# Designs tried in a protein design run: designed miniproteins, single chains, continued (5). Part 108

Each design is a single chain, and the fold is of that chain. pLDDT is the mean over its residues in the fold that is shown.

## One batch from the design tools (miniprotein)

Design m19748
Fold by ESMFold2-Fast:
Structure m19748 (fold): chain A 93 residues (1-93)
Amino acid sequence: ADRLAEEAVREGERALELAKEALERVKAGEVGRETLARAIAAVLAGIGAIFLAELALERGGDKEKAEKGLKLGEEALEIGREALRLLDEKLEG
């Protein structure tokens, strides 16, 4: 349980970094496959962090760490989705 909460935080932090990088790249006009791959990776990692955090909470793990992982995953998912939305808008104009 505690390892799940710690993993949720790590995955959430990684997801948020990928999401922010993808959003910055799209805003800079980088609409290539690498930017798309980062945005998709951010969304998937964000979902993973949310899943791990919820599983940690259900199994009585560290609530504070699990809630942090959940927040990071939710933020990464939101930013990653925004990057994908902007990428779609720029590509399909």
Scores: mean pLDDT 84

Design m19749
Fold by ESMFold2-Fast:
Structure m19749 (fold): chain A 55 residues (1-55)
Amino acid sequence: MEAEERLIAFYEKTRPDIVEAVKKTLEFIKQKVPESAEEVIEATLAVRDAQLREE
Protein backbone atom coordinates (compact mmCIF):
# COMPACT_ATOMS: atom_id res chain seq x y z
CA MET A 1 0.00 0.00 0.00
CA GLU A 2 1.16 3.56 -0.61
CA ALA A 3 2.58 5.16 2.55
CA GLU A 4 0.81 8.49 2.03
CA GLU A 5 -2.62 6.84 1.76
CA ARG A 6 -1.87 4.66 4.79
CA LEU A 7 -0.87 7.66 6.91
CA ILE A 8 -4.01 9.62 5.91
CA ALA A 9 -6.26 6.59 6.58
CA PHE A 10 -4.71 6.23 10.05
CA TYR A 11 -5.57 9.82 10.96
CA GLU A 12 -9.05 9.56 9.42
CA LYS A 13 -9.78 6.71 11.87
CA THR A 14 -8.08 8.21 14.95
CA ARG A 15 -8.19 12.01 14.49
CA PRO A 16 -10.56 13.01 11.64
CA ASP A 17 -10.42 16.66 12.78
CA ILE A 18 -6.76 16.96 11.74
CA VAL A 19 -6.93 15.04 8.44
CA GLU A 20 -6.82 18.30 6.44
CA ALA A 21 -3.75 19.45 8.41
CA VAL A 22 -2.06 16.09 7.71
CA LYS A 23 -2.83 16.41 3.99
CA LYS A 24 -1.43 19.95 3.92
CA THR A 25 1.72 18.77 5.72
CA LEU A 26 2.22 15.99 3.16
CA GLU A 27 1.75 18.48 0.29
CA PHE A 28 4.29 20.81 1.95
CA ILE A 29 6.81 17.96 2.23
CA LYS A 30 6.31 17.11 -1.46
CA GLN A 31 6.92 20.76 -2.40
CA LYS A 32 9.90 21.23 -0.06
CA VAL A 33 11.71 17.90 -0.58
CA PRO A 34 10.07 16.12 -3.55
CA GLU A 35 12.94 13.65 -4.00
CA SER A 36 12.76 12.45 -0.37
CA ALA A 37 9.04 12.98 0.31
CA GLU A 38 8.24 9.26 -0.06
CA GLU A 39 11.06 8.28 2.31
CA VAL A 40 9.89 10.79 4.94
CA ILE A 41 6.27 9.59 4.68
CA GLU A 42 7.31 5.91 4.89
CA ALA A 43 9.52 6.62 7.92
CA THR A 44 6.67 8.50 9.64
CA LEU A 45 4.26 5.61 8.99
CA ALA A 46 6.79 3.08 10.33
CA VAL A 47 7.24 5.09 13.55
CA ARG A 48 3.46 5.34 14.04
CA ASP A 49 3.00 1.60 13.47
CA ALA A 50 5.80 0.80 15.93
CA GLN A 51 4.30 3.09 18.60
CA LEU A 52 0.87 1.46 18.23
CA ARG A 53 2.34 -2.05 18.58
CA GLU A 54 4.37 -1.09 21.68
CA GLU A 55 1.43 0.65 23.37
Scores: mean pLDDT 69

Design m19750
Fold by ESMFold2-Fast:
Structure m19750 (fold): chain A 100 residues (1-100)
Amino acid sequence: SQKLVSQATGEAIRLVGSATDAQLNIRKAEKYLEEGDMKKAQEYLKKAQESLEEGKRSTARLEELAKQDPSTKPLADAGKKVLAQTQKDVDALEERVKKA
């Protein structure tokens, strides 16, 4: 279905954007953590968590679309890998902020 492929492409673009935003906010949080600015480190950690949640929603939509059109499954599988890596990076940052 052209409609389902178009929707999957849109969700994949949203996922890439969310993952990019999460990584940018992780890097900003790490910088502020190294500078001893705990308030800004926590602010950017929260922004990274929000971007991760947007990525989860886009990945869930990709999985739903893949059930309706299996040709979109590679996008869903790639999305799950990106999301899993982003989750690990956010979790690692949360632990660093907690210990600081």
Scores: mean pLDDT 90

Design m19751
Fold by ESMFold2-Fast:
Structure m19751 (fold): chain A 104 residues (1-104)
Amino acid sequence: SLQDQLSTAVKNKDVDTLKVLINKAIENKDIDSLAVLLAEERKLIAEKGPAAYGNTILKLFPDEPLSKLAPALAAGSITAALLQLKRIDTNMLDQIEKKAAELN
């Protein structure tokens, strides 16, 4: 499933696969798959701190200015980067966060 592929890609920091799967999830408004991404990020941040995804975020969004990515880099969250870059809106984020909480 898209959820299983995203879970594997985020754990492995597989940037090329993450680019494809995140874009597909956003296009399809797949809240369940984006919630899996957020839940896996939160687990890694809890274990290794917010810096654990810094390089992954920079590689996912290489053409974006650092000033746009700074809040997401501080949080260590790809999902935060998607919000900051307006790839998802606040309503979509609220749905993602509610579903991600159910996965923990």
Scores: mean pLDDT 83

Design m19752
Fold by ESMFold2-Fast:
Structure m19752 (fold): chain A 83 residues (1-83)
Amino acid sequence: FPEVHFNLGAVLAQLGKYDEALEEFKNVVKYGFGSLALDGKTIVDLANGKEPKAGETQEANNNAAILLKGKGNEAKAEEVEKL
């Protein structure tokens, strides 16, 4: 159930379990479809240092920013938050 993986990833990120959160967002990409899979891909790509772009969902950007802060990439987290 890709929605369960997305929700679990978001909760794990809020709890500071960033590696576990990233793994759940990877599961969203693997098992998800449509917009949910796209949000999961955005979170994984941004957490791995890919360039942020306009037009991504606020929820995806918020989760990506949390993971970036947890990994010590404050500058990229701030850039994502401005989108």
Scores: mean pLDDT 75

Design m19753
Fold by ESMFold2-Fast:
Structure m19753 (fold): chain A 72 residues (1-72)
Amino acid sequence: SMEADLKLQSILDSIQHFIDTGDFESFREQVRKIVDDKVAEEIEKIVLESYKNGDPLGGIIKVASILEEHLS
């Protein structure tokens, strides 16, 4: 849906901002405005692990899969 697409885009933009700036707190705040706390915690974990491992694309793919399941 358009709403799900907009939420996904907003979260992906927040991930990119975190990759560019290292500002995890802003990322955390933005994600928690869009999804519930349980989904946000799972997204936060994936993004942090991907950032630590130098695999941001792999992290984005995993986050997109979770959001498709949650927002569809």
Scores: mean pLDDT 79

Design m19754
Fold by ESMFold2-Fast:
Structure m19754 (fold): chain A 74 residues (1-74)
Amino acid sequence: SPLERERSHLEAFYRYAKKVVEELIKEGKLEEALKVIDSAIKWLEEFAKRHPELRALVEEYIKEFEEIKKEIEK
C-alpha cells in the first residue's frame, strides 16, 4: 500500500540518520553530529506535514534525536 511504502521510507531515513549521528559521536565530531540531528528533525517535521497519518511515529523519532542532542550538550 502507499502508506506501507511511506512508512518504510520513513524507517529507512531514521535508521540511516541515526547511524550517521552515532558514527560522528564515536569520532568525537559532536558539532557535526548536532548539525545532522537538526537536519534530521527538520526533515522529519516536513515528512509529518505531508504524511499526517505517520505523525505519531515521526514524533517518536524526533524525541529520540532530541534525547541524543541533550546528551551531547551535557
Scores: mean pLDDT 89

Design m19755
Fold by ESMFold2-Fast:
Structure m19755 (fold): chain A 61 residues (1-61)
Amino acid sequence: MEEETKKEIKEALENGADPLQLYLDTLRKMLEAGMPFEKALELISKTMRDYIKKKAEEENK
């Protein structure tokens, strides 16, 4: 589920994980689950972007 992926990405980043390594690991897991490469890439990219946006909003407020 995409919500689970978002949670894992956020938690890993908060624990100091390398963003690129996390991106690759999540992509691999989605591909192993049968998700098309293009769809997996887009979902992960959107999740990472959403996380950065929320972080910026929290820092600003």
Scores: mean pLDDT 72

Design m19756
Fold by ESMFold2-Fast:
Structure m19756 (fold): chain A 85 residues (1-85)
Amino acid sequence: SSTVEEIRRLLASADPAAQAEAVVRLEALVALATMAHTVGLDELALRILEELEPALALAAASADPAVAARARGLAATAAEIKAEL
């Protein structure tokens, strides 16, 4: 998807602001998946979470410890939601 490709491009950037923006976008998409699950759109929630998985893994491997820590937290939240689907 274009959204995940944009996040991957931001994470590949040497610019700390771009990496921070990638994490903000990942947070928004995990929140969207949470809201989808809350209103019973479980197939949509699952598709969002599965699509985000490679980007979350890339962010969790970031050389920026703040980016990596936040991404690990998001990946844990995503895994918990996915287990309910």
Scores: mean pLDDT 85

Design m19757
Fold by ESMFold2-Fast:
Structure m19757 (fold): chain A 74 residues (1-74)
Amino acid sequence: MSAEEAERLLEQAGRYLADATPDPTLSARIAAAGRAGVAEFRRLVAEGVPVEEALRRAADLFSAQVGAALAAAA
């Protein structure tokens, strides 16, 4: 997988989940989590981390932040 493909997948996943979320506050938090995941992916790739590992770590960060946003919304 190319870095460009992995970054696009992360951007699409974050955007899709935010767009599917009817609560505007929660949607904004999910969108922010998506941007944080993409930023982390870019940082890791720039540091020489393999794309697959960078994608896994970025996805883990995104999932953790989405989980925190959902918990805060409850």
Scores: mean pLDDT 84

Design m19758
Fold by ESMFold2-Fast:
Structure m19758 (fold): chain A 68 residues (1-68)
Amino acid sequence: SSSVRDTIRRRQDLRDQYDRLRDGARGLDDGERYARRHGTPEAVDLVRQARQDTLDQAQRVQQQADDL
């Protein structure tokens, strides 16, 4: 049965996606620190929003993996 292999593959793909999103959020943490020192308040807000959106996406992906 291919079903078990398909589930394992989907779970691995979701884990890889989660890891990429977490790395992206880490980059945005660095970006927020940079924007705070050198940018405008608008730049800080933009980076914060992008970070929150990335974390929300990571949470959805983790939930999808957990539901498999």
Scores: mean pLDDT 87

Design m19759
Fold by ESMFold2-Fast:
Structure m19759 (fold): chain A 66 residues (1-66)
Amino acid sequence: SELERLLRTTLGYFGGDEELYARLVELIERRDYAGALALLEEFNRRVPNPELAAIIAQARRLLATL
């Protein structure tokens, strides 16, 4: 899945936060893509990163087409 591939790409932004990384992996493995996006949006709202924001926006668009 292109959506899953894109979401897994975001894992690189969380190498310093093992708990958040593990939670994101769990959500992706369960195919809870809406939950994964909510977690990413909350993180990006707290710690803004324009590259991550662009990936989140693309993933949201892909999810809307499923």
Scores: mean pLDDT 83

Design m19760
Fold by ESMFold2-Fast:
Structure m19760 (fold): chain A 122 residues (1-122)
Amino acid sequence: MIEELAKELGKKLRENMDDVEKRKQALIDFLEKLGIPREEAEKKIESIMNEKVIALGLTPENPLVTFEELIFKDTVTDKDGKTIPINPSLKARYLAEFVVWLAGLPREKIIPLAKAIREGLG
């Protein structure tokens, strides 16, 4: 089932802390298993890496961060130079939303996938 693959993705992200490229490859491998061609997955990920997203619930101010920072890194630096850790549940939620959007899955899959990714993240 897709949730088992999502849990394995979360585990691979945890095992590759501080390695953005290995984390990107783990996501590409997961998307390929969902039937998305590897080249398409790579291009889509690259196209969104520098996109700004509102990190809802990361801080009370809901800071604007890049998709790369939110999904592939474990911390972001605020405007004052303070290092902010990224909550694993927040990372899992946004990653699940991206996967559902990219793979054309029903929106009802966001919560189950986010839970599975979060379990894999530890």
Scores: mean pLDDT 82

Design m19761
Fold by ESMFold2-Fast:
Structure m19761 (fold): chain A 71 residues (1-71)
Amino acid sequence: MEEEEKKRFEERLKKVREQAEKNYDDWIASNELTEEAKKLVEEARKNRDKDPLKAMEYFRKAIEVLKKEKN
């Protein structure tokens, strides 16, 4: 695969991630979050740029916390 092709693929992935972030914001606005879930979301936002894997882990934890408390 050409180097330029890989760079375009990475940019595409970044766009998909940004779209997912917007959907996550809508999900947050539609749900009443606990303080624990809110803290996890803030940590995810804070780590988006410097550690995207850690940011995603915080997002997943926030979703799990809310799901566990709902049922």
Scores: mean pLDDT 70

Design m19762
Fold by ESMFold2-Fast:
Structure m19762 (fold): chain A 74 residues (1-74)
Amino acid sequence: SREETQAKILELLEEILRWIEEEKLSAEEVQKRVAELSKKLDLPEEVANLLLTYAQNPEVMRNFAKWYLEEAKK
């Protein structure tokens, strides 16, 4: 369902923020983990591709993840 997909996206974005801000992982490692976790969570290809595109730049990915998580709390 859309709600299940949304919950998976939120969980992945929280992990991405932890990888970038707390673990200080490289863009290459973040992209690798996004690809692996997107496959494990069975995310729609369109969503997985969007996240992988953003993950090419850690600052873009960080800003997107923060925005998305804040919007989801409203």
Scores: mean pLDDT 82

Design m19763
Fold by ESMFold2-Fast:
Structure m19763 (fold): chain A 73 residues (1-73)
Amino acid sequence: SAEEEQRRELVDEITELMLELQRKSREAQRAGDLATAAEYDEKVRQLAEIFKDLEEGKISLEEARERIEEIRG
């Protein structure tokens, strides 16, 4: 279904963004930039909460997408 396709795409997007932010956090930690690393770690936590809210039906696919864009800046 269209909803299943949109959900899969959104889950993939969340997963890819989490991996990117985790990588950036590790790079910042290696550089000694603990403040920047903490900012990336917080964004990963926010993405995990969006995923949880989406799975629990607390937010729509549209709302999840909007929240992801807020995290992107």
Scores: mean pLDDT 87

Design m19764
Fold by ESMFold2-Fast:
Structure m19764 (fold): chain A 70 residues (1-70)
Amino acid sequence: AAELQAQLEEVQKRIDSLEKERDTLEKELKKAREAGLPEDVIAEIERQIENLDKMIESLRARAAQLEAKI
């Protein structure tokens, strides 16, 4: 029980960290678009956001599995 709760807490902290990183990249993406940066630069930021979204989704699925066992 305590071990599963500790794992859930660690997963949740990781999700929170990645969501904060995603928010930062979204702001950078907006600034890049407003500044008229090259499409390849914009595409790279979008790719980084997509990678973070996949990681967050995977961790949320893990959190749900841990919650179901508690």
Scores: mean pLDDT 85

Design m19765
Fold by ESMFold2-Fast:
Structure m19765 (fold): chain A 66 residues (1-66)
Amino acid sequence: KESIRILAENLGLGAPYYLAMGRYYEKQGKLDLAKTYYEVALEIAKEEGNEKMVQEAEDLLKRLES
């Protein structure tokens, strides 16, 4: 949570990176970590006004909650 935010600030990485990392951890069965990365991606996408990326992150989070 806080650690991922600090990393994002230091590296200046965008939502696509965090979506990719979330998918990577989801595939490994690390669902809590995947959720955290998807949440960071959603926050960044909302700040950027990228509606398509917001929808993608929301869909991925919804899938994890199912």
Scores: mean pLDDT 75

Design m19766
Fold by ESMFold2-Fast:
Structure m19766 (fold): chain A 98 residues (1-98)
Amino acid sequence: MEEAERARERAERLLEAMEEARKLFEQGIKNPEKADGYMLLALSKLSEIDEEAAKAVGKAAAKGKTPVEMARLGLEAAERQAEEIRREEERLLKEAEE
């Protein structure tokens, strides 16, 4: 089905962007002086693929009291969204097997 294939392709691209964002958040945690810069780069990469996903991760990060805590919360939010995307991809693959 074309719709299922497009949904899977979008999920794969969003998952790739989430993995890139997670790496950027980890760099922010490891480099506290540059944590805000890495956080902005991570959110920018996510917004290129899915602006709503970027907003959700950004809202989670904004609850942090320091740039490092914001990066940690952003990493946690990106990890949760990556897990949800993987579960959705597995569901779509199972539907394609039917």
Scores: mean pLDDT 79

Design m19767
Fold by ESMFold2-Fast:
Structure m19767 (fold): chain A 91 residues (1-91)
Amino acid sequence: GEASEEGIEAVAEDIRWIKENPEEVRALIASQGDLSEVQQLYAQMVEALMNDDLAAAEAYLREAAKLLNVPEELLEKQLAALRRAVEKAKA
């Protein structure tokens, strides 16, 4: 499918790094200047992941998908991949 096992493992490593380096992540987001509405939602998703709030992260991903007119089938696959990556990051 669209998300390989290697891709999910890479995202899990990114989630662990984000949670271990929240100040650096916030500085990187701030350095981007004016963010588009979609980029702002992705930044909020990252902040939710730093706070172990998967429900909030999923909500921001759904809102970003709505703005981009992402098909429901693809959105559900992205949500499943995010859930798998978050669980791998905890292990």
Scores: mean pLDDT 80

Design m19768
Fold by ESMFold2-Fast:
Structure m19768 (fold): chain A 90 residues (1-90)
Amino acid sequence: SDDSILDSFRRMVDAARQGRDIRQEFDISDFTGDLIRRMVDRGWGPEEIYRIGQLIFQEAARRGIGPDQLPQSTIDRLIQQAIDDVRQSR
């Protein structure tokens, strides 16, 4: 289940990076679509974006809730953690 969600997320990210309309091609929430678009527009690399998605979906699954139900403070912390993880792993 987690692998399927993360695989779908990676496909959505790749489509958005290609300039494709992910809201027409994928059944996604406004939250997920907005998150992907904002990250792509900021010019973050695919590894950072994939790691952000992984941490957000894993935390939501651990709590038994959807990603859109996570507190914004939790999302902000996970985004920062993901960016630091990727950039420090060089």
Scores: mean pLDDT 80

Design m19769
Fold by ESMFold2-Fast:
Structure m19769 (fold): chain A 87 residues (1-87)
Amino acid sequence: MEARAEALAERARAEAEARGLDPELLAEAARVAAELASLAPSLTDEQEAALEPLAEEAEARAAAAPSEEERLRVELEAGRRALELLR
């Protein structure tokens, strides 16, 4: 799905520029989020339960983040960890 990954990265870069964020950071976060979203319909109840504590920790850290960029970094780290658990 190369064309879709490129389009997602381009959209994320444009959005990052408009929001004053690091375009590479937003592009990577969007890519990880899209991969997780594509896996979501195939997750078992057990896999969803395993991701719940990670989501709670990420939400708490994101809420405490001093900037949108730091929040995005927390979300990216959590997303990458979720993908590692699902592999």
Scores: mean pLDDT 75

Design m19770
Fold by ESMFold2-Fast:
Structure m19770 (fold): chain A 74 residues (1-74)
Amino acid sequence: SLDEALAEAERLIQQGKQLIAQGKPQEAIQLFQKALDLYQFLLQYGGPGLRDKLQAAIEEVQQGIQEAQELLNS
């Protein structure tokens, strides 16, 4: 369901952030990428209200990926 997919994406984001805190940026990127893929899938079926809500979450995931990539370059 839509609600289950949204909950799964949020779970992946939280786990990705935890992996960043643990110094596991490569694993974090994999989880963030899965969350991003779920949001991209949901945007195919969502109305304007869902797209607006998902924009902030997508930006959060993209920021997490950027942070993880910076850690990999350190």
Scores: mean pLDDT 84

Design m19771
Fold by ESMFold2-Fast:
Structure m19771 (fold): chain A 91 residues (1-91)
Amino acid sequence: SVKDYLSKHPDALHLFIGGIPRELAPELQAEGFNVESVSIMDLINNPEKYKDKKLIIFYDSDSPAVNKYLPKLKKLFPKAEFVPIKDGKLV
């Protein structure tokens, strides 16, 4: 599950982008996980905010916007782990 994945990486900042349910990040924050919901454009426009952090970026693999920008995001964050999600679950 996503929660099991988050528990395995407690020192990472976990970012939810494009197509992931809006309610998921606040629920996980309430449970004590280091999770933020961010827009793709916020990551592209403010990459320096995140570059010095251990990043795990969760994305909806079926999102057209994510698929369009994913190559650019991987270039901006070469050390980040990118994790596909469908319906709030790991692929």
Scores: mean pLDDT 79

Design m19772
Fold by ESMFold2-Fast:
Structure m19772 (fold): chain A 67 residues (1-67)
Amino acid sequence: MKEAVLYVANDLAFVQRHLDAFLAKAKAEGYKKLVVRALVPLSAEVRATIEARAAEHGLELEIVDAS
């Protein structure tokens, strides 16, 4: 399976702080897709940040609302 799963239960500051480390790990493990399971509603700014960072790392993005 070529999917990395990230659970988001916090705001933009959490995403910015932890997203890069998670993406680096996913890339190192050969993942091609990032699945973000949003445990809270994501703002447009948070969503845009996740999209930009996934694109920078060459990962396909899927956001799943789990809230």
Scores: mean pLDDT 72

Design m19773
Fold by ESMFold2-Fast:
Structure m19773 (fold): chain A 75 residues (1-75)
Amino acid sequence: MFELEERLVEELERAGYEELAAAARRVLELRRKLEREGSLDAAEQAELKAALAALKAAASKIPEEELERIAERTL
């Protein structure tokens, strides 16, 4: 359900969390490619791993209550 995830990325950007939004968008893009093509090459797999690490790091800088508010707007 990429539409819901895309909306979450838009809400993160709107809230000013550009780093988290960029990492989330990159993860989403690579997941879409994986579903469409059935596989990722070695470079794309490494990029997905890096994007997931960046996503985790960026999310850890934001209070959980703030992330919950953003997620609620997406629902």
Scores: mean pLDDT 75

Design m19774
Fold by ESMFold2-Fast:
Structure m19774 (fold): chain A 75 residues (1-75)
Amino acid sequence: SRAEAERLIRAWETALRAAGLPDEVIEASVAAMREHADAPLETQVMAGMIAAMEKEPSLIQRIQQAALAALEAVR
């Protein structure tokens, strides 16, 4: 649902900010997730994770941890 997608996006944004990622990386990842808002939650997170990793590949581990935290927070 749109409500679940919005909760996932908020959890993802919170996790990435807590991990110290720049706003530009967070914005790009959220935009990618919004493009997949009608997809399963795992697909939305995967899109956000890929976009974030393309912008900041050195923080791959932090991005992956944020993805797991966001999914856990909404389930």
Scores: mean pLDDT 83

Design m19775
Fold by ESMFold2-Fast:
Structure m19775 (fold): chain A 71 residues (1-71)
Amino acid sequence: SIIDQLEKKLREIEKRYPDDEEVKKLVRQALEFIKRARDPSASPREKAIALTVATILLSEMEFLMRLKEKR
């Protein structure tokens, strides 16, 4: 599922940047929203919002990673 793919990507980023506090904060925030998106008691709207926020945070991390890749 898309949620599983997002979590896998977040875990990969966490392993790649273990000492980067900015990246670690974004990973932790995104994982909290992934957890909410998986919550069976959450409404469809709450799950959709949580998934959207997690996707935005992942995009921010990917942008930061691209900037770091250039040194």
Scores: mean pLDDT 81

Design m19776
Fold by ESMFold2-Fast:
Structure m19776 (fold): chain A 64 residues (1-64)
Amino acid sequence: SSMLEERRKREQEEREKQIRELQRRLVSLETALAILRIGGASQEEIDALEEEIRRVQEEIEKLK
């Protein structure tokens, strides 16, 4: 039905939007990680950011 087709389009669009937002966050976090490594940040700050990157990557994979 037209309702099911519209539903599928909305669900696909919402997933693509969420993936796009998470990918933008991932790029931001990877940039921050590079800056922290160059700037001599603590290992604890680096580890925390790497864990956040891992979580965002897992969320992206769940949406695919």
Scores: mean pLDDT 84

Design m19777
Fold by ESMFold2-Fast:
Structure m19777 (fold): chain A 84 residues (1-84)
Amino acid sequence: MKPEELPPEVVLFGLEAGFWARDGDIEKLKEKLNLSEEEIKELEELHKKAADPANSAKEKAALRGQIMNKAIELAIKKELEKRK
């Protein structure tokens, strides 16, 4: 995600999507972001890695950060596409 000046409402929507992804609310992500099957599977793969009991607490936190960042990126992308 490039640090360019985004409208505050787009940034807030991205952050909300990140929190929904962290909490595992995939249904809300599908509804609000209109995700493709490919995008959904990518998020599911990251969730699988984050849930792996072999990973340390630090590694799980890093993976959850990746899930949040991916959801934020997708939300911003979808919102900007609607405005073009």
Scores: mean pLDDT 74

Design m19778
Fold by ESMFold2-Fast:
Structure m19778 (fold): chain A 85 residues (1-85)
Amino acid sequence: LDLHPNVPPEIAELLREAKRAIERGDDERARRLIREALSRIPGPTKADWKQIQALLDAIDEALARGDLEGALRHAVELVNLMTST
């Protein structure tokens, strides 16, 4: 799980637990943890809104398709982007 070191610990742990849930086949727990992590992301002040919107759309689309690994990957990208900008 490639998380930027400045990602808040509470968000990082939720995403790591989501990865473990996916690895165990616990799809419902994985979905819950991904949504919880996203709900804890603070609003951006100067981040690229277009890229943020694209990542949010990608997460929603992956969750709708049942692609939990894809949803987690995009959530990590979003968290890294919002932490680095």
Scores: mean pLDDT 78

Design m19779
Fold by ESMFold2-Fast:
Structure m19779 (fold): chain A 65 residues (1-65)
Amino acid sequence: SLDEVARRVSEQTGLSVPRAREYVSLAAKYIEEGKMQKAIDELLARGLSRAQAQLVMSEAVTLLY
């Protein structure tokens, strides 16, 4: 579920659960639209490190499968 994914992202990145939920939802939306690079760029624009953005992307993929 989104709640479980957001919790995992929060624990691994240090982001708050509400922020992790927001970023996972954003990434999942763009991934579903086939816009992987746009998802990464948006996460970086919101202040995430590249490592945090990559983790959010990996976890967001698990919501779609």
Scores: mean pLDDT 86

Design m19780
Fold by ESMFold2-Fast:
Structure m19780 (fold): chain A 76 residues (1-76)
Amino acid sequence: MEVEEVVTDYSTAYQDILEALQRARAEGKRLRITLRDPERGRSPVTVDVEMKKSWNDEEIQELAGKALEELERKAD
């Protein structure tokens, strides 16, 4: 199964993740999200998200929030 990848930073993370989740849902791909913090010199952190085409927009928004929370937790 092909993987959709998104690389984001703290300034646009939620919107980038949300758009990537919507694309992954449409294409039936898994999503790999990488969060970078180059201004603070932190190492990139990555989470992988399984996607179902049956998920609605509310479920996608909830998943985007959870993915961002996990990325921020790993970056600390």
Scores: mean pLDDT 77

Design m19781
Fold by ESMFold2-Fast:
Structure m19781 (fold): chain A 72 residues (1-72)
Amino acid sequence: EVEETMSGAEFLKTGKAYIGKKVEVRLPGEDTPLASGTVTAVDEKGFTIQTEKGDLYIDAETAAQLVVDVLK
């Protein structure tokens, strides 16, 4: 179940509170996630998700085009 949904830009500002939480990253208006994983790092430059394929880094420019769903 989704706990909270926010823009990628907002996630860079507040997402340190979600380190250790599972998230899904998707395009606005799409229900299918581009990536899913556990948040390992967040700062103003981007964030890192540990996925099944390894660590994925999403930079701030890319994050600004995405939506983040925080899972329970």
Scores: mean pLDDT 81

Design m19782
Fold by ESMFold2-Fast:
Structure m19782 (fold): chain A 104 residues (1-104)
Amino acid sequence: SMLQQTRDLLQQARQALQQGNVQEAIQLIEEAIELLRRHGGDPLVIRTLEYARELLRRGDVDGAIRVLDLTIQGIDQLLQGNTRQAVNLFTAAVLLAMGSLLDL
C-alpha cells in the first residue's frame, strides 16, 4: 500500500537522522513526498513532510525528528483505521513544524 511504503520511507529517514545522515534523510523524505503526490496522498501529510525537509535544510535535526515521529504515528493510526487519531497527530506535526520554522 502507499501508506505502508510512505511509512517505511519515513522510518528509514528517521534512522538516517539517528546515524547523522541528514542528506540521506532529506532524499528519503523527498521520495515519500513524491509517492504521496503521485497517488493522491493527504495534502496535510505532504505539507508536514515539506516542513520537515525545510527544518533539516536549516539544521533543526531535533525538530525534524519530532515531526517525523508524529507523522509515522499518524500513518500507523491510519493503517489501524483510527482516522481521528491520525488527523490529530498530523495536525500536531504540522503545527510543531511551522512553530520550529518561525523560531529559526
Scores: mean pLDDT 90

Design m19783
Fold by ESMFold2-Fast:
Structure m19783 (fold): chain A 83 residues (1-83)
Amino acid sequence: SLSPAEIRARADELRGKRVLVIGGGAVGSAALNLLEEAGAEIIAVIDISPTRLAVFRERGIPAYPPERLPELLPQADLVQVAV
């Protein structure tokens, strides 16, 4: 997984990359925002918390429980793990 500094430094490499974010807590949300600013395509957020999934869905971001992970992994260029 990339740190906030790495996401900023590598923004040109991340533009258009399909990113799967695992963990939608404070660290995952911060990383997701930076990835979106870099121009990455957030394909989904995976989280066990129904409350966190609802927050991402309200923002227009696809969000799913962990059982969807095997279906989404092959679609991702990068997996950001934030747990």
Scores: mean pLDDT 83

